# Designed miniproteins, single chains, continued (3): the designs that were tried, part 49

Each design is a single chain, and the fold is of that chain. pLDDT is the mean over its residues in the fold that is shown.

## One batch from the design tools (miniprotein)

Design m9692
Fold by ESMFold2-Fast:
Structure m9692 (fold): chain A 85 residues (1-85)
Amino acid sequence: MEEKLAEIERLLAEADAEVTRQGDMAKEHNDRANKLDAEALASTPEERRRLIGEAADHAVEAIYHAVTMVATRNEARRKAKELLA
């Protein structure tokens, strides 16, 4: 039992580290997208299109990192449940 708990703790710690990294990346991309959207509102029509495009690219990257975070968390939970069964 103790050995299974130690293995679960290791798996969860590794998953938490990856979730934290992915969450930080998602936040950075989302913050950049928000900044670019704000800049677009004050820009010329030509620059606005470019800035909105860059903001959209960062928003998509944020979504990818957020999805990876959820997938990592779910996989760790699945493995932990298997060890407890």
Scores: mean pLDDT 86

Design m9693
Fold by ESMFold2-Fast:
Structure m9693 (fold): chain A 91 residues (1-91)
Amino acid sequence: MSEEVKRALVELSAATGELVAVADPEVRRRLIRELGRLIQALDDGDFEGAIEAAERLKKIAEEVARTSTDPRLREAARRVVEAAEKLIKAL
């Protein structure tokens, strides 16, 4: 795995952790599941699966940013979207 992909994964993991800390249990469960799929896909060298998992993380975060009235949730969600975009571009 390249240093760019490693840095992007660390950023996405950190941003996802911040969103998990403030999200409701259902959103938290979905975020943890997709992050786990992403890490597993990268460990397996499955770059297509990694892109799919990162896109799903991005989609969950976009829905949170759009539907939430809580500024903290919206900010944390936007950070996940940005971090996921960086990782997808690095893959």
Scores: mean pLDDT 86

Design m9694
Fold by ESMFold2-Fast:
Structure m9694 (fold): chain A 74 residues (1-74)
Amino acid sequence: IVSKLKKALEAGDEDTAATHLYTLLKDEIRLPDSAFQDPDDPEYFGLRAIIAKELGLTLKEFNNLLKKAYELTN
């Protein structure tokens, strides 16, 4: 899933990247829906920062992608 997510990000396909991010966070990391609804929630800040760094994204870019992931899959 991480490889598909990185490929979508490289292609600039934000919708596909958002879908893969949701699958990663929901199915593999198992974050609750509340973590997607408030990207500024301090409870998940550290985890978001780690994942953003792994994907080569700024925290702002990651939070925008996270919001889109929730919107597309809700």
Scores: mean pLDDT 71

Design m9695
Fold by ESMFold2-Fast:
Formats: C-alpha cells, structure tokens, sequence
Structure m9695 (fold): chain A 84 residues (1-84)
C-alpha cells in the first residue's frame, strides 16, 4: 500500500494519493509515515486545499495530535508562502 502511495505521488496524482490514505485510515491500516509522504508532496505542489483535507483525516483517525496538526499547518503554510 505504501508503494501505491509513492507511485501516485511520483505520477503527480495527488488527489488519488489523498483518497488512498483516507481509505487506509478508515480501515485502521494507515501509519503516520503514510500521511507524512502525502503531506510533503502536497506542500511541494502548493495544494493548500488538499493539505487541509489530509490534516482533517489525520485528526479524525488519531494519526496526529491536535498540537502536531497545528504545528504542521503552520510549517506547511510558511513553506508554501516562501515558494511564491
């Protein structure tokens, strides 16, 4: 499953990678590392809306704590702003 996430990200299929991680989280099979892979790709692509969806999924399924989500959002937004 992680290999499928990596493949989708390499192909630029970011929305499909997000949906796959969401499905894994709903099954209780998602790991923090799976979310971190998609997060990095979304930051690099400047896909702020998809990044917000990823953090909501991670929060809903307990992958990140509230404090970790707040920190990751702040760091991601700074990186996106610096790329502009």
Amino acid sequence: MREEIERLLEEGRLEEALELVKELAEKGEAEKEDFELVEKALIEAGREELLEELFEIARKHGIYTKAEIEREIDEALKLMQEAI
Scores: mean pLDDT 77

Design m9696
Fold by ESMFold2-Fast:
Structure m9696 (fold): chain A 94 residues (1-94)
Amino acid sequence: EEKKELEEKREKFREELEKAAEEIRKELKEEGLSELSIRYGIKVFREAVISLGLPLEEAKKIGVETAREIQKKGLDKPEEIEKFIEKVIEEVEK
């Protein structure tokens, strides 16, 4: 019974996470951000929620700001973007 309740909560949470990710994608695409910047911003959003346990609204802000910073800095190399993301996650994980 506890396992079933946890599975139902996980599925609902997954649906809410997917909706929030689509909202981020739509917002950043309307701002003219690159697919690369949007993809990594959403990755940070997902990690902030799943790994760090942040509320959806706070995680959305972190993901959006991360995508904007990637775009602003002109980061186009995966290695440089991954290092930047690692630093962002580390600063949030206090």
Scores: mean pLDDT 80

Design m9697
Fold by ESMFold2-Fast:
Structure m9697 (fold): chain A 84 residues (1-84)
Amino acid sequence: MEEERRKIVEEGRAAVDEMQARADYLEKHGVSPEEAQAALDEAMRRFGELATRAIEAGVPDSELTELARRFGEAVDRLEQLAAK
């Protein structure tokens, strides 16, 4: 039980880290608004799927709050790139 929740949280952290790394890469190398929008759409889809699984598994709100905060930072960066 605890092991399943831990795996979901670890998967969420890895997904957020990947999204932030993508935003960092796109900011440094330049990107079209279309490419930035595609990255944002993928990030939103992945987080939505993860959030559903986390809620179903009973992951505590405190752990989800930190993941949501970090995910929000990645989304903000991708939204700024897509707005160009």
Scores: mean pLDDT 78

Design m9698
Fold by ESMFold2-Fast:
Structure m9698 (fold): chain A 91 residues (1-91)
Amino acid sequence: MEPSDEAIREVAEVDLEINKEIQKEIERTGRLPTLEENDAWTKQLEEELRKKYEPKLSPEARKVREDIEAGNLETLTRYQEEMLKLEEEKK
């Protein structure tokens, strides 16, 4: 069974919040990290934020996350389309 649009939207909304928090931290620190430092620091921050937000996800939304991580192209495409919609709605 394909995940619902609502479950995909739930994951997309969480990831947009995570992306905004990462951007705020970059602005707060005022640093322009190198690619290597940026990758290590960003991954650590993303993992911390995911731990904070993942418990709020429904079981269906968690499955969407797992499908994306497993490389499910259909779920990934739907997720990316939802991310773009949410970004447009936020201006």
Scores: mean pLDDT 73

Design m9699
Fold by ESMFold2-Fast:
Structure m9699 (fold): chain A 93 residues (1-93)
Amino acid sequence: MEREALEEAARYLTEAAEEASKEKDKEKSLQSESEISMVLMAIAIAKTHPSPESPEFVAKIAEKALENLKKAGADEKVLEKVEKAIEALRKAA
C-alpha cells in the first residue's frame, strides 16, 4: 500500500502532537498527546506489515482519535492537523 500516505499522515500527526504540547492545561495536553501517539503507533505497525487495507485501518483509528480529541476540547490547530492526516490516509485508500 501507499507508503507515502502513511509518511504524510505521520508528519501531520507529529505536528499535531507539537501543537498539543503547547496546551497550558496539562491534563488536556497529556490526553491529546496520548490519542495522537496511538495513531502514530498504528502507522508504525502498518509500515512493518504492509497491506492494501493499511491506510483504511489507520484512518479509522485516526477518526476515533479525532472524536476523542473533540470531546476533550483539544485546540483547533491540533484538530486541523489530525484531519489532514485522515485526508491523506483516505485519499490513498
Scores: mean pLDDT 82

Design m9700
Fold by ESMFold2-Fast:
Structure m9700 (fold): chain A 60 residues (1-60)
Amino acid sequence: GPWSSVDEMPSDEELLRRFEEILRNGTPGQRAIARANLEEYERQRPLLESLRVGRVVRPP
């Protein structure tokens, strides 16, 4: 959808907490959507980690 008048930077922690809250207290339909969004976030998690650390981390 269109963005609001004010732009805000989403924090991964805040986004995860929002999803967790929905998964815990939301409706079954909302929980299904939240799980799908969380799965997509988890899929991109390695890229976010690489950006934060500045390198890819792997076990030796």
Scores: mean pLDDT 63

Design m9701
Fold by ESMFold2-Fast:
Structure m9701 (fold): chain A 87 residues (1-87)
Amino acid sequence: MAKELAEEFRDYVKKKLPNAPDEVIDEIAKAVEEFFRAMLNGDLDGAIENLKRIIEALEKMSKYDPEAAKELREAVENILKTLEKLK
């Protein structure tokens, strides 16, 4: 599950940001996988930490396509806000 969701997100990001380096996309995919693992373990703090890591990696992508990077970042920020409300 977590790996499949991370790969789907990686493919989505690559479609939105085709010129982004694979290293940055892989960093995002790893953070997404760790996020879902934290959620499955009931580790809310770990989930929040990994969402913040995803946001950081997306900021690095803004130099390749600022509009697409912003769209993806806003989506992740909305998930983060939802989890913060559960605290």
Scores: mean pLDDT 76

Design m9702
Fold by ESMFold2-Fast:
Parts: C-alpha cells; sequence; structure tokens
Structure m9702 (fold): chain A 79 residues (1-79)
C-alpha cells in the first residue's frame, strides 16, 4: 500500500514537471499529475494543489484491504 502511494507520487511529479516544462497551464499540469497518480493500482485519490508561485502539493491516498495510506509531497520548481 505504501509502495503504491510512493509510485503514484513519483509518476504524478514527473507528469506535472513535464506538463509545466511543455508550457501547459497550471490546470492542465495538475490534471496530468492527478491522472498519472490514479493510474497506479491501489490508488483511490490524488490531488495536486498550487501552494506558492513555484510550489505544488501532491496528496495521494492508496488503499489495500483494511489499510489506507495518505502520502503528501511538496514539489518546488525553479523560478
Amino acid sequence: VLEAAVQAAARAIAALQAALAAGESDDTAKNRGEEAALSVPGVVSAEVTRVGPNTFRLTVTAREGDREVTLTETVTLPA
């Protein structure tokens, strides 16, 4: 369950960075990150929120049986 959350966070961060590097909007980049996280088996929710000019917060929840893990990661991009 934790492994799924970690994998999802890594995929979401990669998708978010790629979209922003390609010049896509914040909304598009957030959607790409969230979709990438949700593609991981066991992930039940993913949210990407801008918390600063160059800073995003990713929250991923993964579930397996009676276990649920929420992982929060903060990504700061170059100015």
Scores: mean pLDDT 75

Design m9703
Fold by ESMFold2-Fast:
Structure m9703 (fold): chain A 74 residues (1-74)
Amino acid sequence: SAEIAALEAALAAARARVAALWANRDTTPLEDLRAALRATADLEARLLALKTGADLAELKAKADAVLAEELAAL
């Protein structure tokens, strides 16, 4: 579907940004990396909701909890 295709393209771009920031992590502000990771998590939750029919708010809440744990480990 067009919606899934658009979201997959957005997610690919977001993941490419995270990879670029991580490759330059010695000079990348941690806040920029955290923002990019949050953006990627949001897109992943939206894509999962569309593919599975699951509640977006519930998936977003679960993704945010996992992300918070991951960000605390940085």
Scores: mean pLDDT 81

Design m9704
Fold by ESMFold2-Fast:
Structure m9704 (fold): chain A 120 residues (1-120)
Amino acid sequence: SNVEKAEELIKKAQEELQELGTKIQEALENEDYEKALEYGRKVLEKLGELADELEPLDPEVAEVIRKTKKEAEELLKKAEEAYKKGDKEKFKKYVIEFLNVVKEGLIKAHELIEKRKLEE
């Protein structure tokens, strides 16, 4: 079913994005800010792919992921600007907010799919 396919896509994305999130946190601990930005851009690419794959299965769930990507992209842009200015404190703040936005967006997408299962 479309619900089962959407659930599988979200679970796979959660696993891949958790692995990237760990790499971002490790890059922050090592003060490798360029690497943190590189992994952040990869997170945004994966969110875009997930939204595109979800669109034909559940447009409402796809929209949650698209909004998550847009919000995360703005935070990563703010982190990049802080990095260019040498503001390490603001860089870390925006990257942490980025990770939280991505996590919350995936949780919301998962909750919508669980709701779909209860309706059938």
Scores: mean pLDDT 90

Design m9705
Fold by ESMFold2-Fast:
Structure m9705 (fold): chain A 77 residues (1-77)
Amino acid sequence: SEGLEFALKVDKEVRDKIVAKDYEGAAQTLIDALESLGLSRKEAALSTIGFATVYKQRTGRTKDADNVIKEAKKLLE
């Protein structure tokens, strides 16, 4: 489905940016994608924090995940 293809494309782009240490770009990419699906900026930022928390648990990339969380939190302020 188009929704699944979109989700997989966004997941890949976000993960690639995290690996490249582009944490601001990673957070912004996911937030923009979630807003395009109808979430508010605040809801998208909170969902991005959730994504980074799951990424941390699954990959052990604590520092990378914490930096994405930090960037997403700036968009709540």
Scores: mean pLDDT 87

Design m9706
Fold by ESMFold2-Fast:
Structure m9706 (fold): chain A 96 residues (1-96)
Amino acid sequence: VSAQTMMQVLAREVGIPEAAIPASDEVLSREDAKEQVLAWLERHREEIIDRLVELGLSREEAEEKVEKLIEYVASLSDEEFARLFDEAEERERRER
C-alpha cells in the first residue's frame, strides 16, 4: 500500500479532502504502517495545510484539521489501523 492511498483513506475519516494529500511513491509495510504514516504526516504537515488553504479553508481551520488527523491516527488501535490498511489495499486494487 502506498503512503498516498493510506493517507487518502485516513484523511476521509476526519473530513479532509483527498486533493489535499500530496502524491507519494513511498510504500508502507503492514507491520510498521502506523509509525510510517505518523512520520509521513510530520514531514508533510505544512504541504497539507497549504493545500487545504488553496481549497478554501482558512489557515487556522487547515491547521486544526491536520491536528485532528494526527490525533485520529495516533488514537487508532492496531486492529482499527489494520482494517483501514486493508481498505487502502482494496482501494488500490480497484483503481488498478
Scores: mean pLDDT 81

Design m9707
Fold by ESMFold2-Fast:
Structure m9707 (fold): chain A 70 residues (1-70)
Amino acid sequence: SMADLKAKIDALDQEIEEKTNKLKEEMAKLNKEAGDDKQKQLEASKQLMVMMGDITGLFVERRKLEKQLE
């Protein structure tokens, strides 16, 4: 039903917000720990890319549900 789709979108919005907040915290932490060390900066970048990929997947799922409401 439309109500079920809206409930799923709301749940995804909450998960995206939580994961985005965690990403911001991890970005601050990893950047501070890496400092001017280029190798540590590269490792931090790799870890952050994995987290960003997870969030991107949630946005793709959300868009599929939105199209069902149209």
Scores: mean pLDDT 85

Design m9708
Fold by ESMFold2-Fast:
Structure m9708 (fold): chain A 84 residues (1-84)
Amino acid sequence: DLEELAAFLLAQLGTVIKDYTPEQLAALAAALGVPAATEDAALARQRAFFDWVIAQLAARGADPATLARLRQARAALEEYARKL
């Protein structure tokens, strides 16, 4: 479910802040059933993926603490992008 996907994304972020791989995106896509995440590990796609998950969870009235953590993870990804 989307909340479980959020937990999966948070777990993956601990690894991906250094290098976001196509294999990690494929694992996320498998959890979502979304083929777009299996494409090349472009940073823009990673951001779009996070934005989509956050929007879906918010639309479903997901736990605010989970949404806050995902938004923090999204901010960390942006910080990482600025350092590239």
Scores: mean pLDDT 58

Design m9709
Fold by ESMFold2-Fast:
Structure m9709 (fold): chain A 81 residues (1-81)
Amino acid sequence: MKKLEEELEKLKLSPILKEVVLAIYNSEALPESYLEKYEEELENNVSEEELEKAKELIKKLVIEEGRKKGADPELLEEIEK
């Protein structure tokens, strides 16, 4: 998963946002308390532009891996929204 880490480094995202992106990509279920903490950090320390960049990167990587592994096309369309 070095490619994802390199892309995150290029975007110069905050450490918290980088951890969130990595957790989502690894299909980790985040505890509710983690989501609350990340939401506060994102609202206070992350720009809207950085958040959009992270969402776009996650979508791209999930769709790419999903198509490569034969994931359900309906599920991939859901992610694109």
Scores: mean pLDDT 60

Design m9710
Fold by ESMFold2-Fast:
Parts: sequence; C-alpha cells; structure tokens
Structure m9710 (fold): chain A 74 residues (1-74)
Amino acid sequence: MEEELRKIREELLEKGFSVGAANAVTAAIRLYLKGLPEDKALEILRNVLKALGYSDEEIDEAIEVAKKRIEELK
C-alpha cells in the first residue's frame, strides 16, 4: 500500500497538480486506509484544500482523483 500511495503522489505531480494538492490527496487516501470512512476522508480533503486557498474547480478535481484511487484500492 505504501508503494501504491507513492505512485499515486508521483502521478498527481506529473499531471500538474500542486505539491500541496498531491500531498492532501495522498493524506486523505492514507486516512481511508487507516479505517476512516470514505466520505469523512473526502470531507477532510475538501476542507484542507479550501483552507489552503485552492479554487472550487481544483478542489473538485482533487476529490474526483481521490475517489477514483480509493475505488482502485478496494
């Protein structure tokens, strides 16, 4: 799982996401893997990105990536 999280982070950075957004997405996925419900992990991600000043469009894209990656880890 750590190897998969590393690859997800690298892929997000290669796709042009900011370091902050990539780190927030991987942190949310890690919380989910530690037993936090998916909806709660995504809520935390949204709140962190909003607090860091990301636009609603950037937040929605990051949430979509997180949802897709969580589904792939099931």
Scores: mean pLDDT 79

Design m9711
Fold by ESMFold2-Fast:
Structure m9711 (fold): chain A 76 residues (1-76)
Amino acid sequence: MSLMDQRIQTLQAAFDHLAGLFKEDEKKKNEILEKGKAFVSKLKEVKDNDEKSDQILAEAQAWIDELLAELKKEKA
């Protein structure tokens, strides 16, 4: 329970931080915030179902990887 709640909080913080990095792009920022909120809500709903939780985490990770690719381009 506490471990999953901690992971959910970490995911939430990661999405909030990523949204802040796109502050100049209103559409992107809003998309990140809404998507992060949706993933967190889904995880909270299915946290007692390991298979569903794993699927949602994999989807969230794939999306984060896509955002990190954009950030890597800017870091250069």
Scores: mean pLDDT 74

Design m9712
Fold by ESMFold2-Fast:
Structure m9712 (fold): chain A 66 residues (1-66)
Amino acid sequence: SAEAKALAERVLARARALGLPTEQARALVEAIADEIAESEVKYRDGLIAWYGISPEEFMARIDAAA
């Protein structure tokens, strides 16, 4: 979905900025993208429903990993 693609781009860009391994970020985003695509839910709803986190919290965890 467009939402899943936008999430993937954001996570990859942030991982690059923080020097994190992009492959790890990619794998996580791909898992989220698959769940969103299968459920046909909105970006925010998908993350909350399947992972219990908001997009903002997800990005904060990436920041903390740096």
Scores: mean pLDDT 58

Design m9713
Fold by ESMFold2-Fast:
Structure m9713 (fold): chain A 85 residues (1-85)
Amino acid sequence: MSREEIEAQARAVAEGLVEAAKTDPEAAFAAVDAMEAAARTELERRLAAAARAMVEAAAAGDEEAARRAAEEVVRLAVELALREQ
């Protein structure tokens, strides 16, 4: 998987979570809770924390904060994937 493919997948997932946070915030928060529970490394914990910030901002209607958090999620997801191969 190329860096561009990883970035595209991470961005699609982030956009999906932002939309879920606007339409069904309980489901979006449940997804983030699952990410936090599955996190085993510091980088995975940072990714889960960034995803939580993104979902919280999107649920609150703060589009600018949600966008900034989504870019952080994409950046951390790419870093995690590249470290794992």
Scores: mean pLDDT 83

Design m9714
Fold by ESMFold2-Fast:
Structure m9714 (fold): chain A 71 residues (1-71)
Amino acid sequence: SAKEEAEEILEKAQREAVRLVLEGRYEEAADVLLEGAEKAAEILRKAGMDEEAEELLERGRASAAQLRALA
């Protein structure tokens, strides 16, 4: 399902972002999280899940902003 595809994208982005954070690469981790959220949101929007897509993207932007503040 679109929700499962979006979840897989987010899980991959989160794993990569955690790896980058452990190396002190906060700006790159923020970029990875935002790109993952944007791709996952696009999949959800194409499936007609506009509200879930927007909520997911807002969470991704907030997480990315928090990581950039640490850089």
Scores: mean pLDDT 86

Design m9715
Fold by ESMFold2-Fast:
Structure m9715 (fold): chain A 91 residues (1-91)
Amino acid sequence: SYVDQIQEDLAKAVELVYNGEVDKWKLKEVSEEEFRETLKKIGFSESETNAIIDTMKETKGKLYLPDVKKVTKVQVMAIALKFKLEKDKKE
């Protein structure tokens, strides 16, 4: 189901953040146009893409993707989650 798929992808993203895997990834800064095109190609909705953009802009002021030829939903979610958790730890 849609809920099962989201739960599985989110669980994988959480695991990658907490085991330190995201910290090993080379990230590249991208334009909003490239970011939106990439997320659309990998199957994010417009509303999901807007939420991720807002998260990255609020936490880092810039948009980042992993420096790889094939970007996955789990990777994008893991990067956004890491940035959000780091920001949320402020007092």
Scores: mean pLDDT 83

Design m9716
Fold by ESMFold2-Fast:
Formats: C-alpha cells, sequence, structure tokens
Structure m9716 (fold): chain A 90 residues (1-90)
C-alpha cells in the first residue's frame, strides 16, 4: 500500500490536474470501486496530492490517507482498489 501511495503522489503532483479534473477523476474512481463514495475518493486523492506538493515523506502521506480512510469507513482492500483505479486512470 505505501508503494501505491508513493506512486500516486508522484503522478498526481506531476499531472497538473485542475480542481475540476481531480473531481472528475474521483468520480470515475468511485464508479470502479464498490463502497467508495466520490467524496471519499476526492478527499484521499486531494490529500495525497497536497501532501506530495508540500514535500511530505511517504510515511506521513500513508498515515494521513489511513486516518481519512478510517473516517470514511473504508477497508484496506477498498483503499488499495481505489489507489489502483486512480493510477490506471492517470
Amino acid sequence: MKELIAELARKLRDSGLTYEELVELAQKVAEKVPGVSADAAFGILATVRAAAEQGADDETIYERVKELAEAFGLTDEQIEAMLRAALELL
């Protein structure tokens, strides 16, 4: 999971996505992953990108993602599926 977050952080930072494009990405991720809402997907993707842009280390990004995912009631399986879906769509 940390490796997926690190790869996603790099791709999101380097993608130059607008707010609207990030919302669209989150909606597409939510459509692919059962039990993940667009709000949850957006929150996690936005958190990963912001932390990466701020130069946070992989451990810090992982801990923030885990805390937010727990707040949305997501399982580790749902988090991993969401990260993989986002990477596939980038």
Scores: mean pLDDT 84

Design m9717
Fold by ESMFold2-Fast:
Structure m9717 (fold): chain A 63 residues (1-63)
Amino acid sequence: GVRLTGTGTRSKPGEPVTVTIQALDSQGRVLAQDTITIPPDASPVEVGEKIQEAVDRVRADAE
């Protein structure tokens, strides 16, 4: 089976957030990943849309 994980990092308050989405196999090996940058002023809707697009790309690449 494929497992999805996400990690978000921000170096300082007010800076863009870098989010990495990974698809892992049952042994924890990376099958696919995508990294997106979210502006610090992005709305919750924009954040959700960008994450969903990255998840969809990673799933397509892993399957």
Scores: mean pLDDT 78

Design m9718
Fold by ESMFold2-Fast:
Structure m9718 (fold): chain A 62 residues (1-62)
Amino acid sequence: DLAAVLARVEAAHAAGDPVGAHDVVVEALRTGRLTPAQRAELAAHLRSLGLDRAAALLEAWE
């Protein structure tokens, strides 16, 4: 669920926890529940927050 992933990323970012934000992204990718379109939307959102490393991981995901 993209909305739940976005909420968790925003919560981690607000807490000043970039590692936690990255871990949320990795777990969402491992579960295979995000479509390519949802990965693109999440990557754009991460870049808007300055989380460029996590966004790059989503963009490179096979």
Scores: mean pLDDT 79

Design m9719
Fold by ESMFold2-Fast:
Structure m9719 (fold): chain A 87 residues (1-87)
Amino acid sequence: SALAEKLEALLAALEATARAAKAAGLSDEQRIDLMIETMAALAEELDLPEELRALIAEGRASTDPSQKERLLLAFVHLLLELLEEAR
């Protein structure tokens, strides 16, 4: 499905971004911020489901690193659920 292809591409981009950030020696907070910004850019381009876009918006609005991490984990969890449903 077209949705499954979009979600797979998003997951691959997040994994690549996480690896690149770690290789560059970024802090955990910097890595999380970079991943959230990557999600935001792709959400606009790929017309992602509203429930994923809502988590991205909440993550971008947060100034608490622990909350951002929890939102990123919730995003990945929801992404995997939607991907399974779209197959």
Scores: mean pLDDT 82

Design m9720
Fold by ESMFold2-Fast:
Structure m9720 (fold): chain A 62 residues (1-62)
Amino acid sequence: GRASDAAGAGAAAGGASPQGEHALRAGEYTMKGDAEGAGKAAAESGGPEAGQLAREATRLAS
């Protein structure tokens, strides 16, 4: 798929909710195996507990 289509959807969600943008970014980092990036983005949307869970999930998936 095209990154521009994903970016457009992300921008629309981010416009409605900044937390939504951070959550989408966390998911992207998780798919790439970037535990640190996923954790940071998840923490910005859901707090430190979300960041911890995102790091663990990314490590298990990677």
Scores: mean pLDDT 64

Design m9721
Fold by ESMFold2-Fast:
Structure m9721 (fold): chain A 100 residues (1-100)
Amino acid sequence: SPAREARRETFLEMLDELEQLFLDLAKYYNLSPEAIEKIKKIFDEAKKEVERILNDPSLSLGEAEERVVEVLQKALDKINEIFKEETGIDFGMKIEVKPP
């Protein structure tokens, strides 16, 4: 549906913006090349899962959006752990993904 296509575009754009933000932060904090590649892989996997969920005809749009938010939260949690491990600092930050 047009609504699903619009939501897909919105979530993928948000993921691209978040990826750029975290790659810039990784550069600022001098993360290892290995950590940077892990971050890229997490975003690539999240984008594929978001497309899979939004293209699933068995899910209502609302159900698809809830699953997408869960995917985004899990991706951000993994990225936060990489930053904690690489910087040696517990940032104490909770990452919350708000629906668009």
Scores: mean pLDDT 80

Design m9722
Fold by ESMFold2-Fast:
Structure m9722 (fold): chain A 80 residues (1-80)
Amino acid sequence: MVPQEIIDKVLESFSDPHGTITDEEIIHAIEKLLNSKDGKVKAIDVLGGTVTGSSIPRLSKAIQEVLGPKYQIVNYGRGK
């Protein structure tokens, strides 16, 4: 379970001008990150295929501001 306060803070910090990342996808990414052993998840595993590459670094930054610097969404399916 992800506390609603964490979800709200990430949503406040992240804005997607393309509207391709849904609130549900953000919640799913946070849940996967908190349950991950190393604090990292692949964007392709938690976000839809319509997400732009520029949105991934911005979302990762918003998550790091709320959860801490070890938590990252790694590149849109590239190499890691």
Scores: mean pLDDT 69

Design m9723
Fold by ESMFold2-Fast:
Structure m9723 (fold): chain A 82 residues (1-82)
Amino acid sequence: MEIDVRRIGELLREAVRSLGAKNVAESLGVGQSNVSKVAGGNLETTRELATRLVERLSRLRGIDRGRALELLYSQLRNLADA
């Protein structure tokens, strides 16, 4: 599975613009510093964060990583539209 790091970064920036880094971090259950780095364009932090979130979704829902990635895109889009 290939994670579109650019797309994840764009969705996270949109979510941060709408809700702020703290609220996005709390909604995703991750560190605010990591969200801020992703919003700032740090591709390595974006890949690491996206990988962790996909793995967590896959485990929690008992689905494959590809389906978990699609759910992550949906969650980030919903945060941006909140």
Scores: mean pLDDT 80

Design m9724
Fold by ESMFold2-Fast:
Structure m9724 (fold): chain A 95 residues (1-95)
Amino acid sequence: SLSPLQQYELELFQRIYDRLSSYLAQNPDAVPSVQELKDLVQKTIDDLKAGKLSDDQLLDTWQQLTDLLVQALKESPQPGILADIVNSAIMDVVR
């Protein structure tokens, strides 16, 4: 069983993954950094479920996710849609 904090983080990453998957399905020409972001989120979900992530490793993962998100926003023709994906995922979990 996951701690309440790990359950919160897992739910957040699952929401981000679902929204990124939907975005990529509708935008097959998306820049490669969006696929890299989705792949890192998937790995993070798998590692959280397996109990493989310490708090320090999770902080490092958040830094990597932030860097990839910034890259995707800079390279994307529609950066607002990507920003809305992350914001909507956060809002869904804090409700």
Scores: mean pLDDT 78

Design m9725
Fold by ESMFold2-Fast:
Structure m9725 (fold): chain A 79 residues (1-79)
Amino acid sequence: IQERILAILEESGGKGLSLSELSERLGVSQPTASKALRALIKQGKVALVDGEYILTKDKPSAIAVTVGQELLKLSDELE
């Protein structure tokens, strides 16, 4: 279930999804989806913001705007 939640959120491109939308896409009940989401939040893989669940890649306070100026660097930014 957790892996499917992550896959759905990845497919949504980091878009916030409600509990109802996630449970419908997973084909599970809302309590089941809620338990899995709580585990993912505890792991820091998903954040709950204003009732919507979003992926956290490495920055839970991720800024939506970041210039595409990568340059060559060795900084590890886990996804």
Scores: mean pLDDT 64

Design m9726
Fold by ESMFold2-Fast:
Structure m9726 (fold): chain A 62 residues (1-62)
Amino acid sequence: SEREKLLKQLEEAIAKLEDPSVPVGSVLSELKLPEEYREPLGKARSREEIIALLREMVEKLK
């Protein structure tokens, strides 16, 4: 389902971002997210904030 695909993409992005050597921009550019999810990520100022937002999105999709 689309929800399962989105959930997997978010979980994979979180796993990649937990490695501080991985550029945030490269991970975010790989994500095929609806605008409603992209808007909060565009306002985030740190890796920690982005990870927190992605985890929140995962919880909302479960």
Scores: mean pLDDT 79

